# Designed miniproteins, single chains, part 85

Each design is a single chain, and the fold is of that chain. pLDDT is the mean over its residues in the fold that is shown.

## One batch from the design tools (miniprotein)

Design m2947
Fold by ESMFold2-Fast:
Structure m2947 (fold): chain A 65 residues (1-65)
Amino acid sequence: SHMMEEEQKRETLLQTVIDQIRADPSVSPEQRERMEEELRNAYRESRSDEEIEEVIAAVLQQVYD
């Protein structure tokens, strides 16, 4: 049960960020594809929620600065 809870948190966080990028008309299709790929790679390589949050924060700074 605890593993499912962590998995849902990660999925929700990833989905939220992807949705925000998709909803932003100032982000080009090329930039969007790159950022989505970076986020997916981070999730694949990351072992902790804290590390994933740091990568997400860095990507969001690029999009929403």
Scores: mean pLDDT 69

Design m2948
Fold by ESMFold2-Fast:
Structure m2948 (fold): chain A 91 residues (1-91)
Amino acid sequence: EELEKKRKEVAEEIIRKFQEVAELAKDKGTGEQLIAAGKTMARSVIEGDLKNAKAQVENTIKMAENDKAIAPAARKAAEESLKKAEEVLEE
């Protein structure tokens, strides 16, 4: 029960971080893909799927290559989200 609550809190923070980066994107397609990646990573945390969470970090970095202005922010959001996912999934 406590673990489920912690996973939900981390998932909500991941969604927020990816949405903040998406708002900085000038390309609408890149912004939509970032929101989708954040939601997929958040779901992976809730499901306890660290492998899929790591895959979303790589996916986010590749998407950000199309917009150099947001690339550093997207990488930071993805890396910080992965660290929190690892911490909560290790209990």
Scores: mean pLDDT 78

Design m2949
Fold by ESMFold2-Fast:
Structure m2949 (fold): chain A 69 residues (1-69)
Amino acid sequence: MKVVAEVRALTPEAQAAVEKHRDEARLIVDKPISDREAELLAGRLLTEVADKLGLPGSQLEYRVERIEE
């Protein structure tokens, strides 16, 4: 089971920056974690991506997906 946390852009300006850095806008955890842990990791990822790209967090959102393998 894998957990994927992904940062998404809410504006066209943020979208171009996020797509250029898409590998850094995703976190893959190849182990079972709780929903709470996944949300905390996704929130941290959003903050890190916002800081790296120089974007306000209000222009970004995060999504969490669970993949069974």
Scores: mean pLDDT 79

Design m2950
Fold by ESMFold2-Fast:
Structure m2950 (fold): chain A 71 residues (1-71)
Amino acid sequence: GSSLKKEAEELLKKAKDYYLEAKKLIDKAVELEKEGNIKKAKELRQKASILEGVAALLEGMANWLLGKASK
């Protein structure tokens, strides 16, 4: 129903926000690598990977809800 679509839209919005945060961390990691700060760059890349994983999970949940709503 329409409520499932709204829940899916909220999850997709959160997923987008996490992907944007992950991209910012990757961009900062690239700059740290240029400065020779490899340890901090690696830590930011690991944090970005976690955020991308959470975002992918939220997208999966949203797609499942949209599939239920599309009947």
Scores: mean pLDDT 85

Design m2951
Fold by ESMFold2-Fast:
Structure m2951 (fold): chain A 99 residues (1-99)
Amino acid sequence: DVAEFAREVAEELERLAKDFEQAGMKNTSEAARKAARTARYLAENADKYSPESILRQLIEALEEVIKAAEKDYKNAPETAQKVIDRARELLERARERLA
């Protein structure tokens, strides 16, 4: 379950990174790609970590993406808002799985 969730997060962030790049939000695109790589690594190496550790690392990665999107907000507010909303949705799901 947690490994599958990490894979879902990686795939979504990879998709969002492309949208960011197309919108000219280079810093946010870079943050999303970094977060996607972290999520992909966790999905592929889930047996090396506790479920709680995986979820906490996913939360940290998603928070970094949100912060980067907030910085780029003025340049592409519509795209930035969609990404912030989606990242917050994934963050909420990760937090619920920790509870």
Scores: mean pLDDT 83

Design m2952
Fold by ESMFold2-Fast:
Structure m2952 (fold): chain A 80 residues (1-80)
Amino acid sequence: SLEEELEWVEKKLEAIQKEVDALSETHSREEVLQHLALLGAKLSTEIQNRIEDKEVYEKVMALVTKRFVQLLGELDKKFA
């Protein structure tokens, strides 16, 4: 269901946020961005393999895009 897929991806996004926050304490902006790109690519592949329904896929990917834009903005402030 859409609700189950949104819950699943929210947990994945929370894990990514936690990992990126930890890395940002000890790594350069460039290194954090490279790692974030890898995590984003991995998540995109997992979503493509998990979600067959196009409408559910589009809603999940819209949430992922929104969260990644927010995370990038937070990183910009942190490394300012």
Scores: mean pLDDT 88

Design m2953
Fold by ESMFold2-Fast:
Structure m2953 (fold): chain A 93 residues (1-93)
Amino acid sequence: STLSDAEFKANAKEGAEQDLADLEALRRLMEQLGIRDEEIYQLLEQAKAQLQDVIANIDKLSVAELQARMKEIQELLRQLGEKFQAALDALRA
């Protein structure tokens, strides 16, 4: 079913707030595991910055702009996840 603009924005904000919480948990886990890959931390900080900007400006963004921003954030999170998994696999080897 198609969401209203208001419902879409509310869901996007809730998702972004959850993603921020997940990234803070991931940072703590990486520190606990001794992961020191600078590129992973750079991707994490970029994703956090974009999520914070979306949350702060959600009422000012059109649905189309919000969708574009979310796609960029999803790609950063995908890259972060892949690099984190590679770092975990290296620790197990």
Scores: mean pLDDT 87

Design m2954
Fold by ESMFold2-Fast:
Structure m2954 (fold): chain A 97 residues (1-97)
Amino acid sequence: ALELPDPEVVYEVVRALTLARVAQLLKQGVPLDEAVRQAREEIDAAAQELEALGKDDHAAAVRKGGDEGIREARALHEQGVPAEEILALARERYAAA
């Protein structure tokens, strides 16, 4: 069985991965609203799988991390930060988590 990291670590990891996912979709030419929608669907699916396993604290961390990752990706894109720079920031945060 795979041991899950602490929920706080899950939050930081998912926040970084969600930021990277939105940036990757933007780089592929997906519009912001569609990229956000797809990332949210992926986060909701992952949280539901954890809830099905009785990992409610981990599921909450995934949802919170995903929401913050999406919020930051949207803010950076609206400020004109290129998708490649957002992806680089996400990689740095993932390494720090």
Scores: mean pLDDT 86

Design m2955
Fold by ESMFold2-Fast:
Structure m2955 (fold): chain A 98 residues (1-98)
Amino acid sequence: SNKEEALRLLEEIVRLALEVMRASEDKEIILRAIGVALSAIGLQFEMELTGKAPSRETLEEVRRLIEEARKAFEAGDLETAVRLLHEANRVLEEGLAK
């Protein structure tokens, strides 16, 4: 269940990163959004290959960061949205290392 939830959260990160990419005309934001999506896809493959799953506490923090990123996106703050999605990936990666 934690693995299935983590994979769903990573899918949400990819989807929102691609929405940021489509909404932006700023090359730096577009490239950062692409990087976020690719990192999330990499974490999905790592979880499938290793069978590792993050803790509930890690999943709750990642969900919070994705919700904050969505709010920033809806407010037109694409830079904050992509930064928060990058942080969500980092929290997931660190959670898998524990």
Scores: mean pLDDT 89

Design m2956
Fold by ESMFold2-Fast:
Structure m2956 (fold): chain A 63 residues (1-63)
Amino acid sequence: MEAKTVTSDAPADAPVGTEVTLVDENGNKYKGKVLRTDADTRYVLATDENGNKVAAKAVPGKA
């Protein structure tokens, strides 16, 4: 699959530069940083440790 479903422990309104834990569909956890949030879809756009952009679903809780 070219696009992987990823979830985040950040809320949809997390400020840019916030460190977040990203969880892929296999349950692997990795660190990212918020680049932008999308309130309409409740996703956060984050950068992983390799500089790749990842769209992750926001959650109501925080780390």
Scores: mean pLDDT 66

Design m2957
Fold by ESMFold2-Fast:
Structure m2957 (fold): chain A 89 residues (1-89)
Amino acid sequence: MVEVVLEDEDTGERLVLRASGSPAEAGHAVLRLMEQAARRVGHRIRVTIRAPPSDREAAEEAARIAEGAGAGLLAEGKVSSFTVELRLE
């Protein structure tokens, strides 16, 4: 199971989506949270991806998608900061 956590560092709001160990499902969970990040105009966003080592491929795919989407939001000035953390636990 992959857990994707979006934290709004300006409001303290925390959103959590869980996906199976499928890279596609983990990627879709990230994209849904990125839609929420895009609505938080000018906010500082942290995304944490947590998974057991058995789901490493799904977690790494989720992290790649989050980093790419976050870079886009930063480039467009939609968020003031965006950080991605991957934790294999």
Scores: mean pLDDT 82

Design m2958
Fold by ESMFold2-Fast:
Structure m2958 (fold): chain A 71 residues (1-71)
Amino acid sequence: VRLTEADVRALFDEATARMPLGDFLRNVLGLPEADVAALARAYGLDPARTLEEQNLGSLEALISALAPFLH
């Protein structure tokens, strides 16, 4: 199943907004911890902090880049 941008944004409106970014990336992408850390660094995000504590512009850039990897 592929997720739309609207589906991803709806997920952020729910309890996932208070979930650590690293946990979200592992659950959504199935990435190993090293790749999660590399992506967070590339987009200026902290994988140990919650989604709602991240910079919104950086999150939007990451979500846009992640769209091809969501299925």
Scores: mean pLDDT 65

Design m2959
Fold by ESMFold2-Fast:
Structure m2959 (fold): chain A 63 residues (1-63)
Amino acid sequence: SALEETLRRLYAEARGSRAAGIGTLLHGVREGASREQLRQAAADLLAGGALSPEQAATVLAAL
């Protein structure tokens, strides 16, 4: 899917806690999480600093 491709690209570029945040979203997609669950997870990761504002915007645009 476009979202999984986007997350794989972001994961390859990410470091530290941001790599962990993107990895969490990528696992969610692979486990069949809903769009709503992924949107909420991205929001929580952004709030916790595990996702940058640019990464969050990219993920939400791909949802």
Scores: mean pLDDT 82

Design m2960
Fold by ESMFold2-Fast:
Structure m2960 (fold): chain A 80 residues (1-80)
Amino acid sequence: SKKLEELQERVKKLAKKLIKEGVDADTALTLAYIAEYYKEIEGLDEKTALEKAKEIYKDEEKTNEYLDKFYEYIKKLEEE
């Protein structure tokens, strides 16, 4: 799906930006997944979505919940 490819490219770009700013690769990728999910579902701008992702990342249970939501969203895009 073109929409899935565009979403994955946005995740990669945001993760690379965070790595350049000094965030470790695993954390950067997790924050990018959560932020891009918020942008897709709530229509938030990058700054606001990233602020929400950082707050969620402080809580392991919430982080896992939002990663699961992102993976379910990817699965839906693959089926379209």
Scores: mean pLDDT 83

Design m2961
Fold by ESMFold2-Fast:
Structure m2961 (fold): chain A 70 residues (1-70)
Amino acid sequence: LEEIIAEVKKLFEEAIELMKEKGLDEETIESAKEYGEEVIAEIKANPERAKEYLEEVKTIVERLKELLEE
């Protein structure tokens, strides 16, 4: 569980950093941070589904990074 939560945090941190570098507005960045916090809270509340949440987050973040470019 701890490892999965750490991976989710890392993925969101990387995505948010990229959004800031690309000049996305503060409101969009704040919404992304809130979403990340909600996902982590859901994983903590439902640890048996942690892997499902991780896979969903990976998909979302990979698409976001692709759109924003590395």
Scores: mean pLDDT 76

Design m2962
Fold by ESMFold2-Fast:
Structure m2962 (fold): chain A 63 residues (1-63)
Amino acid sequence: PPVPWAPNGGGPVDSLEEVERQLERMLEEVEAHSDPERQRQFREALERNLEVEREREEKEREE
């Protein structure tokens, strides 16, 4: 079992879990469109979104 002080155990992490689910849905939609150029652009956007989300979580922890 996960340690109690662990940040990502099994419980809902408010935005993180929801964002991950939304990302999964978006990925599925992009997969339906087999455009390599679009796939690359989407991957880049996904990476940027993940970075912003991480920064948000770090700021929340500081407060």
Scores: mean pLDDT 63

Design m2963
Fold by ESMFold2-Fast:
Structure m2963 (fold): chain A 70 residues (1-70)
Amino acid sequence: LTLAQRQEINDTATQITKALIDGESFDKIKEIVLSKLPKFSKAVQEAVRKELETGDPIKTITTLSRIAFS
């Protein structure tokens, strides 16, 4: 991943974390993630989409963080 791609993934994870702290719904969190997906590689998009299907925002944040730091 490029530095810019890592930063975009980290920014997305931060936005999800803030939304969770603010008590936003999972639907709102899903909307935020989906809006960012086209900026990521196909492999990253597939990994994130699978986590979104679980309905668990913490898993989604964990997946994004792992990708950003690998």
Scores: mean pLDDT 74

Design m2964
Fold by ESMFold2-Fast:
Structure m2964 (fold): chain A 93 residues (1-93)
Amino acid sequence: MEKEKLLKQAEENYKKSKLLRDTIEKSSQPNYKADLPEDTKKEYMELLLPLIEKQKELSKTVKMSPEELLELLWEPAREAEKEGEEARAKAEA
């Protein structure tokens, strides 16, 4: 039973990491094309909203620069990918 659970966990973590990476990378590009479909724009906003809330909480203690915010955004994506990779390795064993 663990193998199926680990494979599902890996798939979900990879999907989450990919969406976060794509969203951060594209939204940080100065000349990112603005003629994207509305659904894609909504997806970007949905991924950014939790991170904006986290930034508001941190701003009570530390004022963050845009560069520091980008580093904060990348950390969850890297962690999700690492967890997915680990889960897949365990499932394949």
Scores: mean pLDDT 60

Design m2965
Fold by ESMFold2-Fast:
Structure m2965 (fold): chain A 94 residues (1-94)
Amino acid sequence: SAKQQAAAKLLDETIAKLEELAAAETDPAVRRQIRFIVAMLRELRRLLLAGKVSVAEVLAAVQGLLAWARANGLPEAAIAVLEETRRKLEELAA
């Protein structure tokens, strides 16, 4: 669907931004945590394009990743990327 394609594109943009942050990150523990989120987003994108999850389920998963990122003290730049992605997914799920 058009909403699924828009959500997949948004996940691609989010992954690219987070990969750039991970590449610039000097703390190996923080870099691993950002790459964990990237891996989860890649799997969500795969499932979305396979028709195995809805845009609403992707939104719920991104909300969970954002909560995990905040709980683990990820950099504000990474949190801001996830918050913008969540906001845009909320618009697509409406």
Scores: mean pLDDT 91

Design m2966
Fold by ESMFold2-Fast:
Structure m2966 (fold): chain A 65 residues (1-65)
Amino acid sequence: MEEKVREAARKLGLSEEEIDAAVAILKDALEAGATKEQIIESVKESLKTASEIEKKIGEAVIEGV
């Protein structure tokens, strides 16, 4: 999953810091015991008030899971 998130983020033109942010979101959710479906739902909810960059970070997480 981490490598797929990193590849999705690179494809979206994110910086290394933004790619690391996407991976951190994935790792935090997995550490909390979230399922793939729960990660997607949580990220989608957070995107409702997100900036353009935060939306791309969230898209990378969704694509990578």
Scores: mean pLDDT 81

Design m2967
Fold by ESMFold2-Fast:
Structure m2967 (fold): chain A 76 residues (1-76)
Amino acid sequence: MKEEVAKLLKKAAEVIEKDPFGRDIALVTLATLYAAAKSRGEEELAEFLRQAMDGVVAAKTPEEAAKILKELAEKL
């Protein structure tokens, strides 16, 4: 799961960079992964994904949001 999540975070970052709605698309992806992690009892992964969502929401630019997701993917 961690390797798949890292791949999805990198893809979400690419979508943010290329699509005007990419940030909203990334948030939907992260929320889906968060729900999956919670349903499996993967509390540490769920908390990590919650931090990723918070970072994307707080980011002032799409470039900042993409950077946050890329950095988080590297930590997995």
Scores: mean pLDDT 79

Design m2968
Fold by ESMFold2-Fast:
Structure m2968 (fold): chain A 61 residues (1-61)
Amino acid sequence: SKEEEIEKLEKEIERLRREIEELRARLPTLDPEQQQLAQRVIQRYEERIEELERKIKELKE
């Protein structure tokens, strides 16, 4: 059902947000090169969250 699909997408968003928080917490302990790499990972996760949020909005309408 649409409701089950939405719940699955919301859980994936929650997981990605937790991963971003963990990466952000580690950033101050990394060297500049590792910080750049981690920032790229964060950016990819943020873009994925945006895609999932768009899909949820589409399913609700």
Scores: mean pLDDT 87

Design m2969
Fold by ESMFold2-Fast:
Structure m2969 (fold): chain A 107 residues (1-107)
Amino acid sequence: GSMKEKAKKILEEVKEIASRMFELYDEARKNPEKLKEAQEEMVKLAKEIYDKVKPFLSEEQRKKVEEILKEMEKAAQDKTPEGLDKMVEKFIEMLNIIIKSLKEILK
């Protein structure tokens, strides 16, 4: 029923936000002037994903995602390409937890 329908809708929304995240990463990598703007938007998008998915996550999964979000926020304070790379690496770790959780609900 309704829980699988909600999980399916959220999975599609997460995929759309993730696509925007990777577009911002590519743009910032090509244009250093966009770096700060991209890092701030990437943190915002990661938090938006977390807010949408947290009802579908276990307490352990929420703790792991919250730790990843803190690492992304710390990396965003760095206006360097290395900080940007760390943000996308941590975002991929977060997505792996979230997508796995949502797919298990859809089984």
Scores: mean pLDDT 86

Design m2970
Fold by ESMFold2-Fast:
Structure m2970 (fold): chain A 96 residues (1-96)
Amino acid sequence: AKPSKIRKDLEKYKAELSGLSREQIEEVILENLKNITLTPETAKYLIDIFKELGLSEEVIKVLEEKAKNGKPNSGKREDFIKLVAALEVLEERKKA
């Protein structure tokens, strides 16, 4: 199921991020990653997605450290939604 509330939050953050440069969006991703913890499995999955989207080595390195030192998935729901919004904006730009 795709809850309407998650879609609204996602669309809001996508709108906020759509006016930012690629470099600014990568900074948002870095900030959100620092505010959350990820299991090794989740971090490794995200590394593949981030590489496919052409994210910087700095962002990939943060995920590699999370994969190495992994903790339970934890953080604010808002930080996870912002991360997904940033990734979707970058994917849309790659397709254009």
Scores: mean pLDDT 77

Design m2971
Fold by ESMFold2-Fast:
Structure m2971 (fold): chain A 107 residues (1-107)
Amino acid sequence: EELERRIREHVEQAEKDFENALKKMETAAELARKMGYDDLAERIKQAIEQAKYAREVGGIRSAALLMAGTARDLAAQAPPEIQKVLTEASRDAENALRHAEEAERLR
């Protein structure tokens, strides 16, 4: 009962943190497009699609791991205005990963 509740809470938090990361990635793509960084916007969009696919086939842990790395790599290549949003997306994805790993550890 207590263990099952803790697992459920970590899974729910992982899902919420991952969803927040996706929203920030979408915001970064829109900002990149508005600023004329079309290539960066396309790469961010591809990263979002890959993370969604990873979630479908490998679950939240695999998706969060991929998103955290990809968002960080994109942030390193981004102008300052977009870098902040991508860095925040990477942190949300890292939080999702930690919660997903804790849920697996408790099983």
Scores: mean pLDDT 88

Design m2972
Fold by ESMFold2-Fast:
Structure m2972 (fold): chain A 68 residues (1-68)
Amino acid sequence: MSKEQLALRILTETLARMTAAGLSQAQQDAFATAFADYYKSLDPNLSNEEFEAKLREKAEELLAQALA
């Protein structure tokens, strides 16, 4: 799986969780923007395993912030 495919999978899974939690479209858009910015900031030489771990950690952090 490519790094782009990993990022899209984590993004779509987290957006589904946000929808299920009743979060607004504005909160979902804010998450998507912050997540995409983080994705672009990551070292492209990271392994797929480390890349997935960092993206999942960031998604959980951003989701927790949106739920607060």
Scores: mean pLDDT 85

Design m2973
Fold by ESMFold2-Fast:
Structure m2973 (fold): chain A 85 residues (1-85)
Amino acid sequence: MTPEELREKIRQLVLESTAVAIRGMELSTDPAVKAQIRAIMQEIDRISDEALKAIEAGDLATAQKLVEEMQRLLDELRAIEAAVE
């Protein structure tokens, strides 16, 4: 994957994660669930910053691994949303 493709993937994952998190928070009245969604979003933000730094350093293998980690966290957010619906 090129650096440009990885940057685009990171942008897409952040946008999609934000949309899922907002919906999960709108559907849930449970403070514990809302806290869990916020914690996962904070982790996605941290990993996205590290992935972008890896791309800037030319470490595409690390960037790819971090993108896969972001995908797992998005899948976690989707599971939380599905459980609330």
Scores: mean pLDDT 85

Design m2974
Fold by ESMFold2-Fast:
Structure m2974 (fold): chain A 78 residues (1-78)
Amino acid sequence: ESYDFSKMSAEEIKEYIKKLIEEGKSGQAMYALEQAMEILSLEEVKELLELALKSEDPLLREHAEGALKIVEEKEKKE
């Protein structure tokens, strides 16, 4: 399932993902975070992952930790 993230501003993408996290839609939030990693800057993605790590949902937290490892590997290449 694809979202039209390339049609959205970075602000709109961040607000959309924050809403998914707040609503406890862990699966959709994780999928949206993975898509955002290709569109948003590493700094923007990191902000969203930090928010996901504070979620009460352990599934979302574990996924966010995995995504942070990918972001850290990309940061090492800069």
Scores: mean pLDDT 75

Design m2975
Fold by ESMFold2-Fast:
Structure m2975 (fold): chain A 99 residues (1-99)
Amino acid sequence: MEKGRKLLEELVAELRKKMDEYAEQGLSLEEAGEKDELIAVVLEFQGRGLELEKAGSSVEEFIKLVKEFGEKLKKLGLKEEDVEAIENALVAEIRRTAA
């Protein structure tokens, strides 16, 4: 669904804005993650995704990571329907790349 891609773009824009604000304060990405749970969750997701890519992991392992990411987004107060749309968009992209 187009909604999932738009929500991902909005999430990325929010993250860039937060990261820029922390960088202006002289903080590293790691330090920004200690102050902001959303930055921490996304950095963990990106790091684990890169590890799976380097290991040549299965589509199923990437989907599991996406579901774990979604559960963390829900804990941060994102709406369940928005998180599900984001998860579905990420899973669709993983499946297209694997095909």
Scores: mean pLDDT 79

Design m2976
Fold by ESMFold2-Fast:
Structure m2976 (fold): chain A 94 residues (1-94)
Amino acid sequence: SSDEEKKEAVERALKEALALVQRAYAETGDPRLAELAAEIVAVGREIAKLTDPEEQIRKAIALLERTAAALEELGLHEHAARMRQLKAELEKLG
């Protein structure tokens, strides 16, 4: 994949991850999901500042794994599984 394709893949994955967590928050009202969404936004902004697409992929993979683990601990197994699927898609590029 080109550097541009890698950057776009990271942006898409993090956007989908945020939307998943925001939907879970809307369904449950659990404030821990609001905190998780805020972390995705904050860490996602830091990843977007990186110039190396491979480093962006690596950091995005780490964020998606932490997010999946947090969702699983909250009993949101289907959301965690989708988060791990997004992670697996990025792993194919890095």
Scores: mean pLDDT 89

Design m2977
Fold by ESMFold2-Fast:
Structure m2977 (fold): chain A 81 residues (1-81)
Amino acid sequence: MALSTAAKILLVLNASGALTVAEIAAATGVSAATVSSNLTQLTAAGYVTATAGAATTYSLTAAGAAVVASFLAQLKAALAA
């Protein structure tokens, strides 16, 4: 039951709030290039929003938070079984 890279990114954003690509890469142990690719896909899916500023930060949308909550509930149920 390994977490996908996308699931790791969503969990980190849920725990920490708005983060840059570099901060997500450090938190997940995944390369910045892989994080960037996954963030592009997650943004296209509507689970993550990108906010442009001095640095571009990424945060969960309501849909992304719901996916994380559902995933955590399923993981918790699997661990309890």
Scores: mean pLDDT 79

Design m2978
Fold by ESMFold2-Fast:
Structure m2978 (fold): chain A 72 residues (1-72)
Amino acid sequence: MSPEEAAEFGKKAGTVAARTLAEKGVPADEAVKRAAEAVKRNLAGQGASDEAIKAGQEAAEKAAREVTKKLA
C-alpha cells in the first residue's frame, strides 16, 4: 500500500467513522481522534509502512474535521 493509497483509504474511512460518531453525539474533538486512531490501527494491522500509516491517519483526521464541522 502506497502513502497515496493509504491517504485515499483514510479519507473515506475517516469520513464514515466521524459521521457515525457525530450522529451518536460524540464531541467533534473525540470523533476526529477516534476516526484517526481507527485508520492508524487498521493500516498498521495490514503491515503498511510508517509513511503510509502517517498519510492515512492525516487524511482521516482532515476528513473527520470537515465532517464534524458540517454536522455542527
Scores: mean pLDDT 81

Design m2979
Fold by ESMFold2-Fast:
Structure m2979 (fold): chain A 85 residues (1-85)
Amino acid sequence: SPLEEAIKRFNEAIDKVLELTDDPEVKRELERIRSRAEQAKTPEELYQVVAELIRVAKRSGNPELEKVARDEAAEVLEYIDELLR
């Protein structure tokens, strides 16, 4: 399923962001976002969850983590956009 592939790509994005932080609160929020993505039933639902990654990264106060999260989220959103065409 194209949605399953999008969820897989998003999980890989979460893994990359997790490597950049040792903050247990940020890690907990990222794992919650991962769980919500796994429950997405439509590309639109996944799109909303991917946006949440950017918000969590911004709240972390870590500029490197925010940059990587934004770049990785953009790639996943581009893939979702192609699925909606």
Scores: mean pLDDT 85

Design m2980
Fold by ESMFold2-Fast:
Structure m2980 (fold): chain A 135 residues (1-135)
Amino acid sequence: SALEEAQKESDRFISLMEELMEVMKQLEEGKISAEEAKALGDKLYEEMAKEAQKLVDSFKSLSREQILEVLKAAAERLSKSHDPLMKMAAKLYSEIIEKIEAGASKDEVIKLLEEAFSRVLNGLRIQLLGLVSVK
């Protein structure tokens, strides 16, 4: 079903984010080089961008109520993390949830999701570019 596909894509996006956080942790602990971290991060970024696009496309096939179900599950998973990036993602999802519950149209919800994913992905890309510039 479209709902099941969106749930799997949402879970995949969060799993990729968790994997990127592990790469950053290994870099901070000196277990991998900045060059290795950037190569792994660039690959994860491309996979996250692809999953975000799939998830947005899947949301277009869902009702507002089904989108709300996917976002609430994602926000609950993200809220269990103490990581600042996971907390930021949880906050963005909670803001969109609040807009849906306040009666935002499906078109407005899709636009807010596209903007949220774009902001997260752009922020991650800037962070990854910074890894090579710090000698």
Scores: mean pLDDT 84

